Designed miniproteins, single chains, continued (3). Designs and how they scored, part 93

Each design is a single chain, and the fold is of that chain. pLDDT is the mean over its residues in the fold that is shown.

## One batch from the design tools (miniprotein)

Design m11440
Fold by ESMFold2-Fast:
Structure m11440 (fold): chain A 83 residues (1-83)
Amino acid sequence: ELKELAKKIANSDIEVQKYVIKLAIEEQIKKLGLKPLNDEELDDIINALLERMKELNLESGLLEMLKVLDEESLEKVKELLEK
């Protein structure tokens, strides 16, 4: 099911892909007890990860990002894809 969701996101627009990466980064920072990144740092990391994932395997990279998300964040991603 997460694999099918990752495939849908990989075939969606770039804004949906960036949103998933953003949620995963924010969740990991929270789990590590680190200070939140500012908007510039967050955008730079999102763009760098997205480009690297596209070079290697976008679907697989998105699948790993989705595994980090809680149920509430996964529902937000699903709602974004329904529009």
Scores: mean pLDDT 81

Design m11441
Fold by ESMFold2-Fast:
Structure m11441 (fold): chain A 94 residues (1-94)
Amino acid sequence: MKKLFPKEPITPEQLRARVSPEVRELAEKYRDEIIKEIEKLSNDPKIKQFAIDIVDGLVTLIELYAESPEEVKRQLEEIKKNIPKLIDFLKSRL
């Protein structure tokens, strides 16, 4: 079994270097759309920053571990659909 934990901190740029151009282009497109959705739903800078940080982490994981561009699209569409729920959750906790 391969251990999934790197010995050194990996930057998002280093992780992206392992990703196909098609997956990267899809992830960047959806990331931009999701950030715009976050900006529409919240005026609180702390909530916006936290939501963006969560989305950046999720997009990076999807880019790294998704088996196909079709899976990337499906997972990122689901994240985009759930952004209002994420913002409501963060408002209730922060």
Scores: mean pLDDT 74

Design m11442
Fold by ESMFold2-Fast:
Structure m11442 (fold): chain A 101 residues (1-101)
Amino acid sequence: GPADGEVLRVAVNESPDRIEVTVAVRVKGSDATLVVRGIKTKNADGSVTIEVEAYLVRGWRAEPLELPEVAERMKSLPDDITPEQFAKALAEAAAEEARRL
């Protein structure tokens, strides 16, 4: 079978003030896929907002999942991080969470 915590897909959508990354990871011992979406927005005042959304997907069903540890990790990243670096960090965090499920 596929490796535990294997990153299946990474999608990046960037604009001047926003980075949106979606990561799909195989969940250990299951047909489930963990989908994690990270959004980084640069506000008009120069502050940064980070949002993390996650779903456990089995066949046609997607169940919302809270990943506070992933959210905290993404919020701790440097404000000037590149889209590629943000995507890599999110993929690594998502793979770690998938191995625990």
Scores: mean pLDDT 81

Design m11443
Fold by ESMFold2-Fast:
Structure m11443 (fold): chain A 70 residues (1-70)
Amino acid sequence: SLADAVLAHLGADPAALSPEQQEEILRLYIEATLYRALAGAYKAAGDEEKAKEYLEKAERLEEEARRLAA
């Protein structure tokens, strides 16, 4: 599943996490992925300020997901 793939990518053990914790980690990582895509789109459009803003948002959410996965 997508959840299992994301947790494996983050080095998490699904058996050590509650379903609620798995859902939260997955949600954070999906949101981060969307912000990375948006940052890429702004960069392609030449909007470097918005590209940086959304990249920073993505990185913050990725860090939170990794922290919760540990």
Scores: mean pLDDT 86

Design m11444
Fold by ESMFold2-Fast:
Structure m11444 (fold): chain A 81 residues (1-81)
Amino acid sequence: MSSEEVARLVGRTLRAMVDGDETSVAAHTHLFKGELAFQEGDYETAVRHFDEAIRLAREAGDEETVRLATELREEALRKLE
């Protein structure tokens, strides 16, 4: 993720917290954990977190997070090939 995408996601997560949208907060938390695992070279753990982020974001109706997590998941899978 770009630094600007991270900043936007942090802002959206804070809004979800204020609104009591626990599902969106959980989706964003898994997205951040996946990115951290990816940066550490743990691509299998990254894929698992991105899968959970996609599942939770779909439940929340957060199409932007579904799209972003799907793209990051595909990048992590390429690293495992």
Scores: mean pLDDT 85

Design m11445
Fold by ESMFold2-Fast:
Structure m11445 (fold): chain A 65 residues (1-65)
Amino acid sequence: SKEELKEEAIKLLQEKLGMSEENAELVIKNGDNEVILKILRKELLEAGVSEEEAEKVIKLIKETS
């Protein structure tokens, strides 16, 4: 469900980027914004997340938006 995908995306953002639940939820609400997604991809890569895993996270966020 969309709710389950949202919970997974929040958890991934918290674990990979150290985001608060509030900030992770804000990112998901803006998951259709290409500027936000571009910044998020950069932050994931800078945090040591692989390109493949970063794209997987971005896709999950797009599916929840």
Scores: mean pLDDT 82

Design m11446
Fold by ESMFold2-Fast:
Structure m11446 (fold): chain A 56 residues (1-56)
Amino acid sequence: LDVAELEEWADKIADYHREKYGISEEEAERIRRRAVELALTDEVVARLLKYEVSKI
């Protein structure tokens, strides 16, 4: 997985949660950045991001 793919998936997930839960743009950006960081170090997290994006 390259960083651009992980960022794209994290963007979609963060946008979905921002809309659904009404979180701030700043909080959504923090979630987005953290999800990418975790996915780069943990393959399970990367697979979870891919799965979540497939559901949106």
Scores: mean pLDDT 76

Design m11447
Fold by ESMFold2-Fast:
Structure m11447 (fold): chain A 100 residues (1-100)
Amino acid sequence: AMPPELVAKQKAAAAELKAEREEVQAKVDAGTATKDEIVALIRKEVDAQAEILSTLDEEVAKQVKALLLQAIDAIAAGDYATAEAYIAKAQAIVDEFLAK
């Protein structure tokens, strides 16, 4: 079981990131979102996810962060197929680690 303080901190961070995600999603739906805004949000999500994973396993967090940063670089280059492949690899590592 996780300490209540750590759970509360993770919930607060997740709520803040969720609010930013909803704001960017509203801009996407309105056609006002910029590529830079989307990329900045994804980088924040990658950092937040890596920080959470590092409380469980630092090596898993490091691997996931490296793959997601490569996905962000691919998105910035307009290579969405490569980005999707890196995101899928990162998600598979997370799913395998969390599945016990």
Scores: mean pLDDT 74

Design m11448
Fold by ESMFold2-Fast:
Structure m11448 (fold): chain A 65 residues (1-65)
Amino acid sequence: SMEEQREYVERALRAAEFALEHYRSMNRPEEGRRVADQILESAELAIPDKALVEELRKRVEELLG
């Protein structure tokens, strides 16, 4: 369960990073932020360990600059 939650965090972070970089390159950063927010919402529902959710949120905020 902890290992599965950690793997989810890593996949969610990579998905958010891809979305933010992709939409930034398309000159649509607001759409990237919207997608990243949806990824965070899904993670909050999927991950019981709230410390891991907070870690993911902080790392996504770092990607936003």
Scores: mean pLDDT 86

Design m11449
Fold by ESMFold2-Fast:
Structure m11449 (fold): chain A 74 residues (1-74)
Amino acid sequence: SMALSKAIAGALIAIGAEFGLEKGVMSPEEALKDARTGLELAQEGKDQDPSASSAAEAGIRTAQRTIELAEKKA
């Protein structure tokens, strides 16, 4: 479904931002931007279809952690 695809895409973007920030291959500003994009997509997926919630929630949690960490470093 489109909702599930958005949830998965958001989660992958958020995971990439977390990894990039942790490994120092992404600036805090870049990680913040990507994590916010990932959060938005995962939230859209969850909002469109609540059955996508489990897939979306991992991405949402990862994005929120990355946003907090990136904001502390920015």
Scores: mean pLDDT 82

Design m11450
Fold by ESMFold2-Fast:
Structure m11450 (fold): chain A 74 residues (1-74)
Amino acid sequence: AEEEARALLGRGALALEAGKYEEAVELLEEALRLAPDSPLAPLALELLAEAYEGLGDEEKAREYREKAEEARAA
């Protein structure tokens, strides 16, 4: 599960770099579903915030940035 989440995180990051924000969101949300409490979760939340910002969804981007900060502080 965590190894699969790491693979999805990597694919999501590549989709982000390619400007494929919708694909990045789908991949990163699945990574969080598979490993919500893993050390990967803060990074996945940060990348989700960037993906939503790319989509123009400022509310979702803010939500995920806040979640990422909370996860990193824990």
Scores: mean pLDDT 81

Design m11451
Fold by ESMFold2-Fast:
Structure m11451 (fold): chain A 58 residues (1-58)
Amino acid sequence: SSLTEQVARLIGRILRLIGEILDLEEKIKKGIDVEENKKKIKELEEERKRLLEELRSL
């Protein structure tokens, strides 16, 4: 069903965002572009929050 596909897509996007955040945290740990990567993590966390809210509304 289209609803099941929408749920699967949202979960997939959320998992991908978590993976990207973890990769950026690893770069920060290594001292790579620390300020820029911290800003990017905040942007990704905001997007993840929006996707979770969308998932909860389904």
Scores: mean pLDDT 87

Design m11452
Fold by ESMFold2-Fast:
Structure m11452 (fold): chain A 90 residues (1-90)
Amino acid sequence: DPELAEKYLKLSKEYVEKLKEILKEIGPIRNEEEIKEAALKLAEKEGASKEFLEELKNMSPVEQGKFVRDYLMSIQDKAVDYYELARKLS
């Protein structure tokens, strides 16, 4: 289905661009303060509750880093999945 393949390819490209934009917004992470700032920025962007933002602020740097990693990985995985679906339908 070429039309469905094109739709999935477009979605893949949109997730790639979203990932690039997010990486540009959070910048390089060099220390624990920058990990916290990145985690909070990403949570706010996704519409997290005030309660969750407060919980996230009180998490360890390791847990904040895991939150950032898992978030970025979820976007990357969607980009890859849609690309593979498009390739199979082409």
Scores: mean pLDDT 85

Design m11453
Fold by ESMFold2-Fast:
Structure m11453 (fold): chain A 105 residues (1-105)
Amino acid sequence: SSEKEKERREVAREVAEELIRNASDLIELAMEAARILREKLPEEEVRRRVEEIAERLELSEEEKEELFEAILRGKEAVIEFIRRYGERNKVHPSDIEEAIAIVER
């Protein structure tokens, strides 16, 4: 039974690592989006920055396009994107609110 116990511990650790990574990724995404919004970059520069973020955080093509459109629409759209992304990735509500606070500043 030691092999089954080891497998169960490995699965539990992988789930915990995924949840920590998802929370960290959400905070990084919020920080980067807030920076882009403050810099008031032209659309082509926003696209380049979003491509860099998507590659680093392994965003899907759909999530990348949603983020790009949200940044172009402004702060409120980015806050809505962060809330949906955090909920979709099972991020703790306190970390979602921290990410939103980063964008609201």
Scores: mean pLDDT 84

Design m11454
Fold by ESMFold2-Fast:
Structure m11454 (fold): chain A 61 residues (1-61)
Amino acid sequence: SMEESLRKLREAVDADLRAQARRLGLPEEEIEAMSSSELFKIVFDAAIEEALKKNEERLKE
């Protein structure tokens, strides 16, 4: 069903955000306490910082 497909998608997104937060070095206790929205903000902010850094390094090459 559409509802089941959407639930699976939400679960997959949440799981991916938590995995990315772990890769960023956040403590497991903090990850478990965070909402999906809070995790998204952390992951998004980190992705923007990485993109800006890569663009700056590319200009120096």
Scores: mean pLDDT 79

Design m11455
Fold by ESMFold2-Fast:
Structure m11455 (fold): chain A 82 residues (1-82)
Amino acid sequence: MADKIKIAQEYVEKLNLEGYQKVLAAFVIENTKGPIPSLDAVKVDIKSIENLLKNMGATGKKQAIHVLRLWGVSQELIDAFS
């Protein structure tokens, strides 16, 4: 988990992510099966998750984080990236 958090922080910087997109990057990396995904793959997955959150009415940072928490994202990961 700590190692994945560090990788997510590096990806946040490289992709110039803002707001709750940082939490989405960490969530994608934490939930990736197999090797850590590429920067482009993470960017695409973030967009897909944002679309799902919009369809659920969870478009604001607090609402998006609440949904991620319900999906099993740890508070530690949320606190590190929110």
Scores: mean pLDDT 73

Design m11456
Fold by ESMFold2-Fast:
Structure m11456 (fold): chain A 82 residues (1-82)
Amino acid sequence: SASAAAYAALEAALAAGQPTSRREVLRGPDGAVLEVEAEFEGGRVVRARITLTGNASEELVEAARRVAEELRKAGVDVTLEL
């Protein structure tokens, strides 16, 4: 099927180490804005930029810091902007 072929092609491209990027923007009702940009190679995240702006709660700021630290421990090049 076309879907299975597309999935297999994506897996093959990731396994071959072809760079893939993803960018997501999440907006909270309280005016917090979370932007995540991630770069993938070989099916793994190699770089990430996490930007948190607006009216972010201290809990959300702490969560962003924890995620950044865990990614760094996993060998990801993380830029955290708060």
Scores: mean pLDDT 72

Design m11457
Fold by ESMFold2-Fast:
Structure m11457 (fold): chain A 65 residues (1-65)
Amino acid sequence: SEAAVRELARLLGISEEEARRRLESVVALGEKYLGWSPEEAVERLLADPEGLERRLLAAYLAANF
């Protein structure tokens, strides 16, 4: 959602365009590797944006490397 994009941009100090790309990536990776709904992925990202991105990267690496 647009509200989630704006909040993520504010939390990370990044542009709304970059926040939108990160949000879309987190939703896709959360569904693929953790079975999360888009809504669950968004809620978790907004609660701890940097920690969640690190966790998803770790899950990706464990599955592929």
Scores: mean pLDDT 77

Design m11458
Fold by ESMFold2-Fast:
Structure m11458 (fold): chain A 72 residues (1-72)
Amino acid sequence: MKEELFEQIYERALGMLEKLAKEKGVEYALEKAEELIEEIRRVAEENPELKELAELSIEALKRAMEELKKKA
């Protein structure tokens, strides 16, 4: 299920970003998340079969970033 996959990606992304924010600060964590989004977009452009997964991953990561900002 797309919804179930989204939740799994979101939870992992949020956990990773929260750990980075604790160790190196919120700004660093957000910068790394933005870099990852750009890389995901580039990979999807070269691999059209991964486009849906890439879009789902980007949305999950963006939601994790928003949640992290609210806690800061």
Scores: mean pLDDT 81

Design m11459
Fold by ESMFold2-Fast:
Structure m11459 (fold): chain A 58 residues (1-58)
Amino acid sequence: TEQAKLLAEKLGISLETAKYIVKLAKEGRLDIAALLAALLAGISLEEARKIIEEVMAK
């Protein structure tokens, strides 16, 4: 999905990891998805949540 590719580009993470984060967000596990993104990208939990929500809205 374009969502995983966009997330990988925005966070500077692998496409495989981005696919897993997108899957978690689609399953309603946005908290866990945001935590993983924050840890892997070295950003705040708030910023990670915002980026994931923007990607999921597309």
Scores: mean pLDDT 82

Design m11460
Fold by ESMFold2-Fast:
Structure m11460 (fold): chain A 96 residues (1-96)
Amino acid sequence: SDAIEFEAEVSLVIMQLELAKKAIEKGDIELAKELLERAIEELERMAEKFPEFREELEEAKELLKKAKELAETDPEKAKELIERAIEVLSEAAEKA
């Protein structure tokens, strides 16, 4: 089922995002940026594979790009943006 596959891919991205938040909390900004970049790349791949969720995946991607930009200068805002991306992705998986 494409729905089950989408849900599994979303779960893996959310795990990476939770680790990115934890990296920010520990001051490991380099690791946080690497995790965010990997998540952005996965969302781009998923948007090609699941075109029906392209809008939600692009929204999450833009939130993560902004989080990556702010990770060093505004870590609290970066975490807030990551949490918003998790919310968007979770909502998309519920609709799948």
Scores: mean pLDDT 89

Design m11461
Fold by ESMFold2-Fast:
Structure m11461 (fold): chain A 76 residues (1-76)
Amino acid sequence: AAAEAAALAAEAAALLERATEAGRQGDVKSMDELIAEGERLARRAAALAPTDAERAAIFQSAGALVREARKAVEEA
């Protein structure tokens, strides 16, 4: 259902934001683990999304957060 997809997407976003903080601290191992977990939850959320538009939005949001986390490490 859309509500379950939204809840999983929110949890994925929270993990990816924590990955950005780990990246800023130079903790690449924790960042990579949080990215992997966040990507898994985003994929599950997308699988539960009822429309192509909602599925695309979940992947777009997760992808942007992953790029933010990786950029934080590169600029550290």
Scores: mean pLDDT 82

Design m11462
Fold by ESMFold2-Fast:
Structure m11462 (fold): chain A 70 residues (1-70)
Amino acid sequence: NPEALEYARLAERYAREGDVEKALEHLEKAADLLGNPGLRRALDFARSIEDEKERRTQLLLIARGMVDSL
């Protein structure tokens, strides 16, 4: 899915830049396009992380995993 891959790559870039809100937004769009409930659960877990640095790291790992899988 080329559109999901594009969103995942954008999310990886935003996560590296520390833009957690944009990273999450783009990962949600990618997960919706893929229809994968595991990815939705992973994003819900990442959103629940209170520490900003840990949340950013988790979102980066999710984004990289999506890019590597697509």
Scores: mean pLDDT 83

Design m11463
Fold by ESMFold2-Fast:
Structure m11463 (fold): chain A 61 residues (1-61)
Amino acid sequence: MKAEEIVEEALRRLAEEYEKDPSLKITRERFKEAVIEVAKEKGYSDETIKEALELLDKRLA
């Protein structure tokens, strides 16, 4: 599912950021921002972005 690939890529990018600067506080808002960034870079629709955010919300629940 495209939404899953977006979430996995966003989480991977955040993990790389954290490795470079462990003082970074990875918040729910930063996860959402990363998901939106990945989806927009890949040219996905706003509907797909919404699905990815819903999937992220389920994984963080």
Scores: mean pLDDT 76

Design m11464
Fold by ESMFold2-Fast:
Structure m11464 (fold): chain A 56 residues (1-56)
Amino acid sequence: SNGQEARKLAMELLDDPSLSDEEKQRVVDIMLDYDRGRLTPEEALKLLKEIDEERK
């Protein structure tokens, strides 16, 4: 599901030592908004994929 994929990607991004503190804070904020119902699973996954592409 999109929610499971979002959670998995967030964990991978947070475990990446090359990500800046600011990028990691963005990941945390996205997941907090998702957990609080402010983002759908699809929206959370889309935002996390944008961070994933920026690190490549």
Scores: mean pLDDT 85

Design m11465
Fold by ESMFold2-Fast:
Structure m11465 (fold): chain A 62 residues (1-62)
Amino acid sequence: MKWAKLSAALLLLGSGDIERAAKILESLGVPKSEIKKIEEAAKRGDLKTAIKIAIDAVDKIL
């Protein structure tokens, strides 16, 4: 069910709920360093980069 959680995190990033998205990504085993990069990208409005980092990080831990 990692993909369902990733989907929820991406939806939260798109809605601007970065803190909730970060918690979900951490629960999936995404390293804090990658979460930091995702948060920084999302906060500056670069959702494409934030989404790409999130998908890549989750894919690598499968």
Scores: mean pLDDT 80

Design m11466
Fold by ESMFold2-Fast:
Structure m11466 (fold): chain A 63 residues (1-63)
Amino acid sequence: MGPLARATEAGLLAAGAPEDAARAVGEQVEAGRLTGAAATAAASAALKQGGGEQGPAPAAPPG
């Protein structure tokens, strides 16, 4: 039980979303309140909260 919540939370955490937001989205998906496009929109909002667009400094550029 909860494979969708686990996958969603883990993916969002790996992408840089804050833990609380990633978990909330995962729980809503598992509860069936968010699926498909709605789940994607919520995931995007969570990533914005964690600054997914402004991630850590990029790796050293190729020479």
Scores: mean pLDDT 70

Design m11467
Fold by ESMFold2-Fast:
Structure m11467 (fold): chain A 55 residues (1-55)
Amino acid sequence: DAIIEAAIRLFSERGGDATSLRDIAEEAGVSLGTLRRHFPSKEALEQAVLRRIAE
């Protein structure tokens, strides 16, 4: 998933606290609205990232 891969990259480069949903959307090449349809909060996205890493 391009959104999750973008989140992993940005979290590793500058940490979760310094990374916004807009930054992740821009890195993934999607609109913020599109990102929010799949991940309604930063917490939901962080949970998805943890699941992806745990695989």
Scores: mean pLDDT 79

Design m11468
Fold by ESMFold2-Fast:
Structure m11468 (fold): chain A 99 residues (1-99)
Amino acid sequence: MKELLEKAIKLAEEASRLAREAVQTGNPELLDKAIELLSEAVGLMVKAAGATDEQAERASRLVRNLFERLRKEKGYVEAAKAIADFADSLAEVARKQLE
């Protein structure tokens, strides 16, 4: 569904921006918001692929838990960089699906 992919791209791009800003400012609220936006973007991507709302919520939760774990294991800066890189990749994949 084109509308879901377009929304996912916008959320992923915003998540990448906030994660990079979190590295520059050291503000953990920006990283928390980046994780939430990226998790929502993943949920929209799997829903666009024909998944149920329950499956999309599960995928979103898995991604949030993954990056929260990464923050605990590797630290704030490494988690923020990983979130930005993942968000950039997700936006690129979604754009290719619109072509």
Scores: mean pLDDT 87

Design m11469
Fold by ESMFold2-Fast:
Structure m11469 (fold): chain A 104 residues (1-104)
Amino acid sequence: DPELRETLERIFKEVQEELAKMSEEEIRKKLEEMLPSFSPEIREAIRNGDYGEAVALLLAQAVDALLAGDIEKAKEYVLKAYLLAAVKMLELGMSKEEILELMG
């Protein structure tokens, strides 16, 4: 579906632009604030150190929300995925600039 693809591409761009405006400390704080709203399955993956699985599950939930017509929920799941990935890459010693280049 071309319209769903364009909507998803717009969501990714909007989330990337939101992260670009945030400091490293703000990214960490935003993830901390949002973690209680993650599903039990995703929180289990995070607890087990399966961050790649957690990010993949969040992106799958974003696609499911988009297919259900819930654009705001799709954007929330994409934001959660990017925040989680960004915080883990920061913990590996990557800069915010390097992370944004890798995600774009």
Scores: mean pLDDT 86

Design m11470
Fold by ESMFold2-Fast:
Structure m11470 (fold): chain A 55 residues (1-55)
Amino acid sequence: SMKEKIEEEIKRLEKVLADLQARLAASTDPASQAWLQEQIDIIKERIEKLKKKLE
């Protein structure tokens, strides 16, 4: 179903988010930190939009 596809996409994005957060925590370079934070914000927004589709 469409709901199941959205739930699987959320799980996939949550794994990506966890990886990006771990990389940010390990990062010491300001440029890399800024890029990782931008990617984290994009993925978080995508997850929230998908969650709204399940409401």
Scores: mean pLDDT 89

Design m11471
Fold by ESMFold2-Fast:
Structure m11471 (fold): chain A 94 residues (1-94)
Amino acid sequence: GLAREAAELALEAAMETIKTGTGEALTKGIAGALGAIGALFNYEKLGDELSAARDALGGAESALRGAELSGNEKGKELARKAIELAKKAIEEAE
């Protein structure tokens, strides 16, 4: 489902941000990864698609901020795609 795809892509964006991030950018990347992991847990263990989609959105937004701080174009692209998927997942789950 879209919530899972958004969470997986948010995790990819966060990991990309972590590769190039230092200081605040690294902290935002780590926060993004934790959010994405929480989203996957909510999806796979609790079956809560709406909570999973919301956690994926938060993780993706944190990853985007980290990528912006580090100038990571790939991280920004992945995070923006994750944000779009998470928003669609929220709309479909409501």
Scores: mean pLDDT 85

Design m11472
Fold by ESMFold2-Fast:
Structure m11472 (fold): chain A 66 residues (1-66)
Amino acid sequence: MKEEIDKLADEWGERMRELALKAGFPEEQAEAIGEAYRDYVRDAIENGLPVPDAETVLRMLQAAPV
């Protein structure tokens, strides 16, 4: 159900944003990271793709892989 997927995506996006802030990202970047992760999670669930945990994604972003 779309509503349930949106709720999960929002929760994971908010968690990602908080983790990014605690990791020292500026507020603007943390918000963008959270939003991007939320959108990714929503699309991944809808398409049956695996969802990486927020900490793993954050570590990859900190390593600055292009």
Scores: mean pLDDT 73

Design m11473
Fold by ESMFold2-Fast:
Structure m11473 (fold): chain A 56 residues (1-56)
Amino acid sequence: SLQELLDKIRENREIRKIAEEIAKKYGSLDKGMEVFNELRKAKSEEEKKAIIEKYK
């Protein structure tokens, strides 16, 4: 659910901030949710940078 995703975003400040900025840039909460899920699954700093770069 959307509420469950928002609660998880709130619990992870670094990823939440990035996801919120992407959502604002694209004007879409769905884009923010997409980047949040991808960043949560990232296992390294390099992987996180690649994901962020994809949404620039």
Scores: mean pLDDT 76

Design m11474
Fold by ESMFold2-Fast:
Structure m11474 (fold): chain A 91 residues (1-91)
Amino acid sequence: SVTLEVSLTGNTVTAVATVSSEYAKLGVILKGEDKGVLAAELRFGEDKVTVSVQLAPGTTHTIHARVLGAKKLSDPLVLLKELTSEVTTLP
């Protein structure tokens, strides 16, 4: 199984992905609607990946969080889970 949690603390968006299977590669990408990749993290041999990005104060953003993984190092990353969230940062 795969879990993805996205949270906003102040002006920082944090995404945490956790897997219960043995993935050789596990990654999380945060994308904005119009800005492309905001932040990304890739881990090897880990069951959990955390990525965060600081956004401009007093702004509203559409954030696309994507969890990518592969069971073998030689395998391409595949999309495991996706979540879209609208966040509004504090002034």
Scores: mean pLDDT 83

Design m11475
Fold by ESMFold2-Fast:
Structure m11475 (fold): chain A 61 residues (1-61)
Amino acid sequence: MSTEEVSELGRRVAEALRDAPPEERARTVNLVSKALLEGKSKEEVVASVPPEYQAAVAEAL
């Protein structure tokens, strides 16, 4: 996956978590971007974030 694609997916996750606390939003976006850059599957990426944000991350990806 390209760095541009990872950045776009990170932006979508940030938008999906718009109403979450800014610190939790930033942390979740960083976890998603790192997992995608490491070549993890979408399922593994979703599993790497806190359970409360997994649905929002899955919809954004």
Scores: mean pLDDT 79

Design m11476
Fold by ESMFold2-Fast:
Structure m11476 (fold): chain A 56 residues (1-56)
Amino acid sequence: NAQAKIDAALARLEARLGLTPEQRENVRKALEIASEQGFDIDAVERVIENATAPAA
């Protein structure tokens, strides 16, 4: 159930990163695209989390 995984990943990212409603929608769309491409949503969640970590 890809939608349930997307919803769960989005909720975790929102809680951890403090996303605004606009950022949340952008992340949701990214997860949906990744799911359509057959990527593992849990792996994509980690990539997004790491990419948004402070680089400094």
Scores: mean pLDDT 75

